# Designs tried in a protein design run: designed miniproteins, single chains, continued (3). Part 13

Each design is a single chain, and the fold is of that chain. pLDDT is the mean over its residues in the fold that is shown.

## One batch from the design tools (miniprotein)

Design m8451
Fold by ESMFold2-Fast:
Parts: sequence; structure tokens; C-alpha cells
Structure m8451 (fold): chain A 100 residues (1-100)
Amino acid sequence: ADKAFDELVKGNIDRAIRLAREELKKDPNNAEAWLALGSAYLLQGKYEEAVEYFNKAIELRGEATPTMLRNLSRAYDQLGMTDESRRYRDRSDKLIKKIM
């Protein structure tokens, strides 16, 4: 289990960021650590960095999850990028329908 993500689930945002950065120092291709950073930065209102880190996680995984796309949609919405927000929301909804 990713320790950074576990701390994020507990609401320990600053600890999650520290652990994710430590994991990325060991392996910069750790997509789960980039995802934890993106989620932590989204929760801190650092939307531009959140978008960057989510895109890095998607690039490394080769695929996006519905949750990743919803978080990107939220970040773009907060940045006032309404068209991008809608596109990521629609992509998330299509993936959910394919699974259900």
C-alpha cells in the first residue's frame, strides 16, 4: 500500500505530501505517489500543481480512473477552465457507465 495515500485518507495532508515526495525521490515513476501529491494539492487549493501531478500519474499509468478524471474536472472548475472541467467530467461518466 502507498503510505502517502493512507495518510491522505486519514486527512494528514502535510504528512501525505512528505511521504509522496520521499517515494518519488526513490522512484520518480511511482504513479501512485504522483496521484497522492495531486490529491493533496487539490485539497490545499493548489489547483495548477494538482492538474500537473494528476497528468503525470495518468501518463505513467497509461490509463485514467474515473476518480482521477473527476479530480481533474474539479481542479479545472476551480481554475475557471469550464470547457476542460466538463470534458474530464464527461470522460469520468463514460468510464463509470462502461464498468456498470
Scores: mean pLDDT 83

Design m8452
Fold by ESMFold2-Fast:
Structure m8452 (fold): chain A 98 residues (1-98)
Amino acid sequence: SAEELLERAEELLEEAERLLKEAKEALYEKGDYEKAIELAEEAKRLAEEALELAMEALRLIPEDDREGILRAIGLALRAIGLIFEAELLIEEAKKKLG
């Protein structure tokens, strides 16, 4: 169902946010650039999966379900933001590795 897709997308985004926080700590506090890349790549993968689920849910939601549509769009935008942040962290960490 659309609801199950949205719930799964939310769970994936929460995990992606946790991994990005750990990636930032690895990059900025520990100088562990390889670990920062690993964590950010996994966060990006989860956010990409969440985006696909949110977009699939949007296709299943009735046109008159305004709250469902807004929730799906909100999750999709959150996923896009996390993908972008993960890509920036990966590039910064790679630059520090040489």
Scores: mean pLDDT 91

Design m8454
Fold by ESMFold2-Fast:
Structure m8454 (fold): chain A 104 residues (1-104)
Amino acid sequence: MTIEDLKKALEGKDYTEQFNLILEFLKSKGYTIEYGESDLPTIISPKFKGKIEEYEAPKSLEEAIKKFKEKGFIELSDIIRVAKSDEEILETLLEIAKIAYEES
């Protein structure tokens, strides 16, 4: 599945369906979706080999994407905390999916 295939699959879907489709796409690329005590997962790259060390929470969506590229993981709670809308959350997840596709 390409990013273009994913974008087309998201058309006409509600927020929850789009969210779940993006997470399933990430799983198909070897990413781990890890649920802790919250209903919000941590997204972990298959290239991540370390322990999740001391993590400075991102202050913006741009910083969240940068940290994901540098560290190979991102906490979805941080994306939701800095996003201003459901649309920004979905667009950020789609950007993460694009990074995952390009690194496949």
Scores: mean pLDDT 77

Design m8455
Fold by ESMFold2-Fast:
Structure m8455 (fold): chain A 75 residues (1-75)
Amino acid sequence: NSLTEAIQRAAREYAEREGISLEEAMKLVATAYNLVKVFGESYSEAAERLGISPSTVRQMVRTFEKALEEEEQRS
């Protein structure tokens, strides 16, 4: 899936930068998106919960949201 490829690519870059597993990075991307877009947390609140920077949360959310929009346009 193009969506799976998009999340893996975003997660891989973060995993390589931070020295964590791809699986953990993918969980961070998915959790950041859910906290902000589903549960209505701010970037700062999600960042505190995840132990990462607010700018990283914002980048993860925006990247994943764009991938979701592209997938919806294809269906």
Scores: mean pLDDT 77

Design m8456
Fold by ESMFold2-Fast:
Structure m8456 (fold): chain A 107 residues (1-107)
Amino acid sequence: MQTVTLEGRLPAELNGKRLELESATVTQPGKTKEAEARLELYPGADGTQVARVEVTFELEKIGELVGVTVRLRSDDGKIATLGAGFIATAEPVYGRSTAPFTVEDAE
């Protein structure tokens, strides 16, 4: 079992909003599957909010490209998305994004 931790800054428009994990998706060669994930929100520098998501999945093969996409839903109907890609290794992966989550309205 593999665990990937994704950490990203939330845009200012989501400050003070309630956020819930909507989905976590893992893409490995030949398949895309929904994965178990846990969301943690905490204050960043200067009062900006940061989301940390721990995603747990079964690793198919070491040395292959793995993509992880996380979607969070706000209480006012916005979706915040963060994605990361990495080459699978035997070590736990900690991915910190220098970019903020992207935000869109849910349809």
Scores: mean pLDDT 73

Design m8457
Fold by ESMFold2-Fast:
Structure m8457 (fold): chain A 98 residues (1-98)
Amino acid sequence: LEEEKKKLLEEIEELIKEVEKSKSKFAPEAIEILKEARELAEKAETEEELEMLKRAVENVKKALESKDELEAEIYLAMARIQIAVVKIKLEKEEKKKA
């Protein structure tokens, strides 16, 4: 789990740097999603949470590679949903520990 966490965090950091160099109009939104994914990855306690974040990052990559504007927007929306699912899972776990 810790090794996968480390790899995901490294991938997110590299992608943020790459996106910052991008001329894509989706770059600001992609960076926002990636920064949120980075924060959640640090807090992830399960393999399932980490897999969901990996999917979110992959969807951001697909959005940036998309030549179709609608397709890019759909991938970013999917990434946001995956981020929201991880947030809900982490909040639920925190409430159970309290």
Scores: mean pLDDT 80

Design m8458
Fold by ESMFold2-Fast:
Structure m8458 (fold): chain A 67 residues (1-67)
Amino acid sequence: IEHLKILIEDSAENKDAKALIKVAKKLHEMGYKELALEALRKALEIAEELGDKELAEEARKLLEEVE
């Protein structure tokens, strides 16, 4: 779980919203709801900052599914 937290932080620092979405999907499958939500929120923020509407929509959809 610490390994996945580091992945979230590294992906956020690299502004890799796609990687954050992948990590969030894995966390959700494993039952780590709160960590999945954290990764998705970071992915949404980064996608919005970069103007990537497609990734922002994907992150929003997954946030609705996990919440």
Scores: mean pLDDT 77

Design m8459
Fold by ESMFold2-Fast:
Structure m8459 (fold): chain A 66 residues (1-66)
Amino acid sequence: MIEELVRRGAEALRRGDEEAYEEYVRQLSELTGVPEETVRFIVELVAEGRLSPRQAAQALETHGAL
């Protein structure tokens, strides 16, 4: 679920679909407990090809585990 939402968010960002992008950021923040600002940063790295969706999902899980 988290990995799929990251992938969809990154794809929305690449397409310039800001409404879909913000919806996926909100869902990821709600599911992981990670602040939306941090979620945006991580999803942006995936959109840029700097992280895989799997690596981003792991990072979100680690950040949520305080």
Scores: mean pLDDT 82

Design m8460
Fold by ESMFold2-Fast:
Structure m8460 (fold): chain A 78 residues (1-78)
Amino acid sequence: MTLDDILAQIDQTIKEQKLDKESLTKMATVLLNKGREYLRQGRLDSARRLFQVAKYLAELAENEELLKEAEEGLKEIE
């Protein structure tokens, strides 16, 4: 599954579930924490995808703090 496929599935879920900014923030936080776990385990490809998805959700939630944390995670992989 590509990143674009994952983001399209997320968009569909947001529409179907009518997720608000609070729900998006909670989802971004969970994915960010999982990304950090995978990064610590050396699972770089999985960590990168989780940080990219967390960044997307943080942007939709307009949460600048989570956006910065996701971007820092991506920088640690690069």
Scores: mean pLDDT 80

Design m8461
Fold by ESMFold2-Fast:
Structure m8461 (fold): chain A 75 residues (1-75)
Amino acid sequence: SEIEKLKEEYEKYKKEADFLEQSVNGLREGAARAAEVDPEKAARLQATIDSVEQAYNEFRKKAEELKKKAEELEK
């Protein structure tokens, strides 16, 4: 059904967003630890964080749109 398809797509985007969120949190912890001893490494990690965070925001938006669409169709 259309609703099942939307729910499956939502789960895929949600999984990707959750993975990226975990990656960002890990990178932020690494950057914080590096900041005291290797500021250049911390700066490189921040650039990676910024890139991953952009991807996270896009996947999160897509997941929310799919969830809303599925909820509207269930009414």
Scores: mean pLDDT 82

Design m8462
Fold by ESMFold2-Fast:
Structure m8462 (fold): chain A 89 residues (1-89)
Amino acid sequence: SEVERLAEEAKEEARRRGLSERAAELTGRLVRAMAEALKEGIPGETALATLKRALDERVARGQLTEEEAAAIKEILEEYLPKLEELAKS
């Protein structure tokens, strides 16, 4: 699917930014989660804000670095418009 293609592209972008394999896998899962939220009719800005908060929670629990969270947030911001175009069908 186009969503899976975008999730894999986002995962490779995370790897290119030097993120760990765990952070890259998380990036792909969050792109899929964002696509599902849009499909359920959740506004893009609301979905993005919820995922950014989830990343901050992971940092607070020591499961992710602040640098990894910041990079994933940038990737999600980049991919949101692409997912919104898919959801308009």
Scores: mean pLDDT 88

Design m8463
Fold by ESMFold2-Fast:
Structure m8463 (fold): chain A 66 residues (1-66)
Amino acid sequence: SEIEELERKGMQAAAKGDFAAAEEQIRRLEELARRYEEEGNLESAKKARQVAEGLRTFLAEVRAAA
């Protein structure tokens, strides 16, 4: 799914220290969530938001460890 692809890309970018690329994937997930909400797909919107939040947490942890 698009959510899974954005999560994978964001995690890989963060792990490699490409924080700008990781933040871009988070922004794309937030945009995707908004689009799902506009379409009435609340379940997919919720999943996209949860993944974005998880990726933010992972990015913060990687930054703290660097």
Scores: mean pLDDT 85

Design m8464
Fold by ESMFold2-Fast:
Structure m8464 (fold): chain A 94 residues (1-94)
Amino acid sequence: GEAEKKLEEIKEKLKKIEELFKELEKAFKEGDLEKAKEKLKELEKLYEELKKLAEELKKIDPSLEEEVNKILLEAEIILGLARIMLGVLELISK
């Protein structure tokens, strides 16, 4: 149904966020500040899209609220770590 499709879209966006985080980690290890900034912007855009889908899904099927909130929390943790890594890279980059 519609709820199942939105949940799969949310899960797919989380996977993409995880992939972008790995790319950001690679940029961090390589000292590539511009690449790290690019990946963080992409992460932020996906997170906003994921939040919108999550709000829509909770309205369609409130029984999925716990699962959706867990996915949102996982994405928020990744985004927080990505921001910390970028901040560190900016301090050490010359």
Scores: mean pLDDT 87

Design m8465
Fold by ESMFold2-Fast:
Structure m8465 (fold): chain A 71 residues (1-71)
Amino acid sequence: MKALEADIIAALSRIILGIAKLLYSKGKITKEQLEEIEKLTDEAEAKAAANDVEGARKALEELMKKLKEAE
């Protein structure tokens, strides 16, 4: 069974991706920014699935940073 922390990180990554998709649909972010966020979300989910909590956390941190850099 996955560590609880890994499951939480995966859930947060999905929420951030959902927000990014909404922002893209409204023209608030570029396609490139959306694709970077999708890639980081996939990485966070893959690391979480492998029970790599530290790797998942790092991917989530990079994902949050990319979202903050979005205009």
Scores: mean pLDDT 78

Design m8466
Fold by ESMFold2-Fast:
Structure m8466 (fold): chain A 62 residues (1-62)
Amino acid sequence: KKEQEIANLVTAAGIRAAGLEFEGDTEKAEEVRKLIDQAIEAYENGDYDKAIELARKAVELA
């Protein structure tokens, strides 16, 4: 269940980051992608709660 939530949040944040780049907001897009990278790293380390928190921050920022 947590894996699916992380995947959904990362996907949503990634789509919005691409939209921000298209709109010319490259700085914000880079910040969102940095949070996505941190969420993926937390997931790879088995820290699903931290991964969800970081992925939610990415979506919220976007």
Scores: mean pLDDT 82

Design m8467
Fold by ESMFold2-Fast:
Structure m8467 (fold): chain A 109 residues (1-109)
Amino acid sequence: GAALVAATLAALEATIAIVDEALENGVTEESLARLQRELARTLALINRALLAGASPLPADEALEYMTRLARLMLEAARAFKAGDLETALRYLAELRRVLEELRAAIRAA
């Protein structure tokens, strides 16, 4: 219900803040690991809302967002490990955009 929606929005805002710090101050191994952990928690909350029938979004739309977020995070991590900081920052900027789209979609529901 409302508590799961509020928790999901709070987790999205926390994840966006970590991406913003990385985009402003540079990507480090620590910031990337922190982002991966926070995104995993956000995705787990979305999945719990779906399983509880408490998702503000249709299941197919929620699953599409989860897939897009997981893919962008993986691509950013791969680019960082390859030493391609420019590509890693591009994927993190796209991740931020998708997180904002999801947050807006939940608020509009």
Scores: mean pLDDT 89

Design m8468
Fold by ESMFold2-Fast:
Structure m8468 (fold): chain A 109 residues (1-109)
Amino acid sequence: ALSPEQQALLDRLLAEAMARLKEIYEKYKAGELSEEEAIAAVRAVVDALGDELLARFADLSPEERARAAGELARRLLNAVLKEMPDLPQSILDALVDALAAVVERAGAA
């Protein structure tokens, strides 16, 4: 079970990741980023999210950390689908793959 402090941290990590993904989405829509550049930027955001999650939840068991990572990934994906309509499937696939890697890293440590 996550403490109130750990839940608040997940909420902050989600908000920060969403802000960065929204910036990438807007730049992509404006033609300022290519699809390849947007995919690379999305992967960088999710990699940084994974690193922060592992650092902040290092005291949790691998199973608890994997559950926290899975919940964060689910919330983030749902928020992206709601707030970023018309996101290309290639960018969405890159996001899903990167989030899956974060969950695997969380469960392996």
Scores: mean pLDDT 85

Design m8469
Fold by ESMFold2-Fast:
Structure m8469 (fold): chain A 61 residues (1-61)
Amino acid sequence: SMKALEEGKEAAEEAKKKIPELAEQVEEAIKMMEEHYKKSGDAEAAKDMILAIVERLLAAG
């Protein structure tokens, strides 16, 4: 659903505010989410992917 993609993107934007030094890696995660959705059609799986990446980046920053 479009809502799942919006939620994933919102989480990524919040992460960029918390770890601006890793902003390029967060932008890469957004692109990976969009590509996964284009290939799979599964917005929930795409959202889960970006949330996992964002959580890892926040833990590392």
Scores: mean pLDDT 80

Design m8470
Fold by ESMFold2-Fast:
Structure m8470 (fold): chain A 57 residues (1-57)
Amino acid sequence: MEKAEEALRRQNEVARAAAERITAAKLGDPESAAREIAEVSAQAGAELDRIGAELLA
């Protein structure tokens, strides 16, 4: 139970940080935004997968 709560807190932190970076990227140069959004999404996805794997271990 505590392991699941810790995983959810970390997942929420990752999602929030990614959303803020994506929003900031959209306010900048449109060409740079696409690259930054892809990088943030890839990093967030990998971290969420890692946290999920720890939860299911």
Scores: mean pLDDT 79

Design m8471
Fold by ESMFold2-Fast:
Structure m8471 (fold): chain A 65 residues (1-65)
Amino acid sequence: SAEIQELHGRILELVKKLYEEGRLSEEELEELDRRAREAAAIEDEEERAEALRELLREVEELEKR
């Protein structure tokens, strides 16, 4: 779905930006990448979208630091 593709893409772009700016450690990058992959792999589409929305909020809060 368009929403899931948009959410996953936004998470990946923000994580990449934070890592390139030196604001994430390698360990934090690996954890966030793993969590994004796990969320994207959820079989139920609504649960997948909800998990991705929650992860996006967490990454946006990291950017505010």
Scores: mean pLDDT 82

Design m8472
Fold by ESMFold2-Fast:
Structure m8472 (fold): chain A 100 residues (1-100)
Amino acid sequence: SLIEELRKALEAGDAEKALEYTRQAVSHALALPDPEQAVALLKEIVDVVTEYADKPGATEVARIVLDGASALAARTDDFDLQVEIGVIEIKAAVIIATNR
């Protein structure tokens, strides 16, 4: 899976591969017809990058996730999903802030 490939890239310190797999995974999530599945995939990505927050590429992965979550929030009218997206955005923002 793209998530497993992202984990391997972050573990190896391969920032370029981590960014490429993240772009693919976020693009896939945003193309999903079911917004619950899109949120679940973005949550998996943010949870992985949180585990590897100190690794090369983690900040840039978090930025891609934040942008993807914001795009999903803009097209979602379900309040519960908006709350879940907000949690993903906060987790991504924390990684960006702590890696300064």
Scores: mean pLDDT 88

Design m8473
Fold by ESMFold2-Fast:
Structure m8473 (fold): chain A 73 residues (1-73)
Amino acid sequence: MELREKIREIYKKNREEVLKKISKETADYFAKNLTDEYLERLKKFMESVDKETAEELLKIAGAIFYYAEEKGV
């Protein structure tokens, strides 16, 4: 599964929890500036950290990407 799709699945499972951690203003800012280049950087960074940190990053990234898609950004 591609990273983007995996992030979306993790977000769906943890939607309410993740939305509480991400402020609307922060989500709007990152959604507008999140590019495929950030996905590649995130993927490389996740490969360099432990599983728990990687899972937290996926939840945060998931909130941003899924929010961006819902907003059509």
Scores: mean pLDDT 61

Design m8474
Fold by ESMFold2-Fast:
Structure m8474 (fold): chain A 60 residues (1-60)
Amino acid sequence: LSEEEKEKLERDIEASLYLMASSVYRLASEVALKQGNEEEAKYYEELAKKYLELAKQAEE
């Protein structure tokens, strides 16, 4: 692979990992809400938003 191709693959992998992390935290937030733990749900929601933003930055 060329250096350019390696950089693209690394960026795509990084974005995918951030998207996965965002999805996991979003699920954790939903579970916390179902259990009535609003503080925990907000904490996970903030983490989900953070990783979603990182994924968008990695795709740029």
Scores: mean pLDDT 82

Design m8475
Fold by ESMFold2-Fast:
Structure m8475 (fold): chain A 62 residues (1-62)
Amino acid sequence: SLKDEALEAYKKAVEALQKNLDAEPERIRQAVDYLRKGKEALEKGDYEKAIEYFRKAVEIAT
């Protein structure tokens, strides 16, 4: 389901951030911002938007 995809995307975003905490501070800040937006979308049931934001968090963190 889209909800399960959103939960997996969240897990991947958290793991990417944890593995890249030594990255440039501005990049970490942006990735955290997208992680927050993804969580907000997830809480609202907007799973497609949540997946999009979590994927952006991964891209910025890596």
Scores: mean pLDDT 85

Design m8476
Fold by ESMFold2-Fast:
Structure m8476 (fold): chain A 87 residues (1-87)
Amino acid sequence: NEKRFEGEVYLGLGRMLYALGLKEKAIEYYEKAIKLFEEAIKEDPNDAEAYRNLGVTYENLYTITGDEKLLEKAKEYYEKAKKLDPS
């Protein structure tokens, strides 16, 4: 899935930006990653990895913002990924 791969790139870049102290840019890149993973799920609703990546991205946003709603979102996506995991 092209959208999932692109989302993974933005997620990785967001993590790097956050590690460098570039908080606002990290948020922008995480938001881009979320949009791409949402598009990946529209293309393949059973892509467990896309749901897992959404969970990770929302958790990373929560770490920056402290917004408990983002943590709730992360938990929901992790749960969805767990149910879809073929193992």
Scores: mean pLDDT 87

Design m8477
Fold by ESMFold2-Fast:
Structure m8477 (fold): chain A 60 residues (1-60)
Amino acid sequence: MSELEKRQIKAVDELEELKRKAEELGDQVGAENAQRSIESILEAARKNGLKAVEEHVKKV
C-alpha cells in the first residue's frame, strides 16, 4: 500500500473510534459528523483510485 493509503486508513480508524464513542454517549450529532468524515475520505479515495481504503471501510 502507498503511504497515502496508510494515512487514509488510519484516519478512518480514528473516525470509527470517535463514532463509536459518540454512539456510546448518545451523541447522535457527533456520530453523524464522524460518519460524514469517513464518507468524505471514501469519496476522495474513490476519485484517486485508492481501492485499499475503500475496501477497508466496507469490510471492517
Scores: mean pLDDT 77

Design m8478
Fold by ESMFold2-Fast:
Structure m8478 (fold): chain A 115 residues (1-115)
Amino acid sequence: MEEFEKRYEEMADRVAQAYREARKRGLSLEDILQRAAAVTPADLVAEKLEAMRRAIDEWERSGPGRGREARALFYATALSLFEDAGITVDPSKPKLSKEERDELIAELAREIRAL
């Protein structure tokens, strides 16, 4: 696996695990945003949301085989937001299956678009 592909897959797994952890704690996306706003200026939280929405739009419009850079930007921004909200991924936990990871990422993207 190329270095970029390895990092891309690792970021995707970390995003999915962070989202799953937040859900296990009973935290909604709105709760995550509120927590992030407690340690990050509200305008910066809004900018992160806009960046994630734009990244979703870009990979959906990119067509076949494109949009990996947009997805990587989405993953990096989402991880930053979860970190600001105090959601930590335990590195000792086993990686999610590709199917579980893709489902969790799709659900997170759907919730972000609905805001």
Scores: mean pLDDT 79

Design m8479
Fold by ESMFold2-Fast:
Structure m8479 (fold): chain A 65 residues (1-65)
Amino acid sequence: GDAVIEAVAIAELEEMIREAEELGDEETVKRARELIRQVREHGVTPEIQAEMRELRERLEELKRE
């Protein structure tokens, strides 16, 4: 895989974990940690990118409350 794309994806997921922990969203923390594992083992797939977008949208919704 492209190491730069993988590093960026992992950094984005780590940002999402920090935000989710601040918001008390344990489900997003769990999902983001699983996605980091998948990125490390399989690289960044379209399915992983879609899941990351879904988690980001969830966090944005929570931050607006």
Scores: mean pLDDT 83

Design m8480
Fold by ESMFold2-Fast:
Structure m8480 (fold): chain A 92 residues (1-92)
Amino acid sequence: MKKVEELEKKAEEKKREFEEARERLIEEASETMRRSGEAITRGIEGDKEEASKELGRLNEELGKRSKELLEEARRLREEYKRLKEEAERLRE
């Protein structure tokens, strides 16, 4: 049935979108860790107060961004599951 094939293609698209959202979260977390390492090095070499403030800002930024990306990834994963279940139901 054409409907099953269409649902399977949509599920595959949502799976790709979910994987992309997951990779984006990993990349942003990795970048924040790299910047945190740089801030630590600057604190060792010089201004401890400025380094501490920068680390605080980076942690707050990561926390906020992580929530947004996790919600996006979870939503895409739920859509993928729904499409797969609907396709399986139509195969019966």
Scores: mean pLDDT 79

Design m8481
Fold by ESMFold2-Fast:
Structure m8481 (fold): chain A 59 residues (1-59)
Amino acid sequence: GAERLLEAAKAATTKAEAQVVAGEALKLGILTPEELQKVLNAKTAEEARKIVIDAIESA
């Protein structure tokens, strides 16, 4: 569920880990394709993680 994805997003230490969580959130309908694109375009792990966390918390 969303709670597990939120914990996974908070635990993400790399951009790749944040992208994996974003992909799972998209699959569950929690994240939009536009939000996924922002995660993929993020320059740092911290930026990517923040986008994923904000999207999950807003769902």
Scores: mean pLDDT 81

Design m8482
Fold by ESMFold2-Fast:
Structure m8482 (fold): chain A 69 residues (1-69)
Amino acid sequence: GPLKAAAKLVKEAAKLVEDETLRLKLLELAEALEAGKISAEEAVELLEAAAEKLEGEARELLRKAIEAL
């Protein structure tokens, strides 16, 4: 469903992020989405904040994750 699709995109974005702290936060968010531990609304807020710190392909993948939610 949408949550699993978004989680997949967030994991792909995390692979492109060199900042260890941000990468780990994205991976934790993807796991929370897959486990149903976070709402779509909360996830969108966190993904928007993360996207503002990124550029290029990583930002684009997070934008696609937001659209999937």
Scores: mean pLDDT 86

Design m8483
Fold by ESMFold2-Fast:
Structure m8483 (fold): chain A 68 residues (1-68)
Amino acid sequence: REELKQQLLKLIGEILRLIGDIIELERKLKKTTDEEEKKKLEEELEKLKKELEKKKEELDRLEEELEK
C-alpha cells in the first residue's frame, strides 16, 4: 500500500505538470493572432488534454487499489 501511495504522488506530480503546460498553451493561444500558429497550438493542446485524461484514469485506478 505504501508503494501505491508513492506511485500516486508521482502521478499527481505528472498531472500537475500537464495542467501547467495546458494553461500555458491556452494563454499562448489567446495571445496568438496568426491562424497557422493557432492551429498548431490547438493540436498541441488536444494532445496534452488526451495525456491528462489518461493520467486521470490511472489516478482513479490507483485510488481504487488503495481503497481495496
Scores: mean pLDDT 81

Design m8484
Fold by ESMFold2-Fast:
Parts: structure tokens; C-alpha cells; sequence
Structure m8484 (fold): chain A 61 residues (1-61)
């Protein structure tokens, strides 16, 4: 989707990785707060908390 393409471009990552991050973010948001989701994404993908927060901003819009 359009938002996944935007994320890949903004983070400088592949579309495949952006899709994985977005799909996990959506799944985590079903049971976890935004704050907890950011922390889990950062740990799982080895990205900064700032990058994980950017993922959440894109997913929630």
C-alpha cells in the first residue's frame, strides 16, 4: 500500500522490510499501547526508538 512505500522511502529500507515492520506494528497495536509497540518494534528489528515511532505515526494515519 501507499503508506508502506512511503515508509520504505523515508527509512531507506526495502519494501519487503517496511511491510514486515508495518504488519507487526498493526498486530501489536491490537493488544499493546502505542508506547509498548514502539519499544517492541525497536527491539525486534534493531531500529531506533525514533524510527519505530515514525512507523507508528504512518500506521496510525
Amino acid sequence: DEEIERLAKELGISLEKAREIVELARELLKTKSPRETIEELAKKFGISLEDAALVLRIVLR
Scores: mean pLDDT 79

Design m8485
Fold by ESMFold2-Fast:
Structure m8485 (fold): chain A 76 residues (1-76)
Amino acid sequence: SLLEEIRELGERAAELASQISPELAEKLKKEGEEALKILEEASKTLSPEEFKELAEQVKRSLEGAIELIEEMKKKA
């Protein structure tokens, strides 16, 4: 499911961030948990098509965040 894919991406982002800073990793985990909660609520109120588009946008944003974290690791 898209929610599961997003959860896995968020977990990966936090894991990568932990290699730079434990504080950054904790912040990302907290923000990710809140974002997942919002998405889960949206999945109950939005149409399946609307939810899919929103979830895909969130997935793209997380992929971009992972790329930024990887760049930060190269400079650390």
Scores: mean pLDDT 78

Design m8486
Fold by ESMFold2-Fast:
Structure m8486 (fold): chain A 73 residues (1-73)
Amino acid sequence: MSPVEQFLRNAMAVALGGASEEVKALLGEAVEAVRRRDYETALAHLEEARKLADPSLHPHLDAAIAAVRELQA
């Protein structure tokens, strides 16, 4: 599975997993940043989302962050 596909699958899992509207907005900004290949901005939004998200969503956010870091490398 590509890092982009892994990122999108985990972002979708967070959005469908009961994330707040604020967390969903940050995920949307991260998706747009990844589309622009602005991986530093994507990571900033994902790390912000992780701080606000329910701990049950952290595994999916951590996987999304790892996927973006792989794209950045």
Scores: mean pLDDT 86

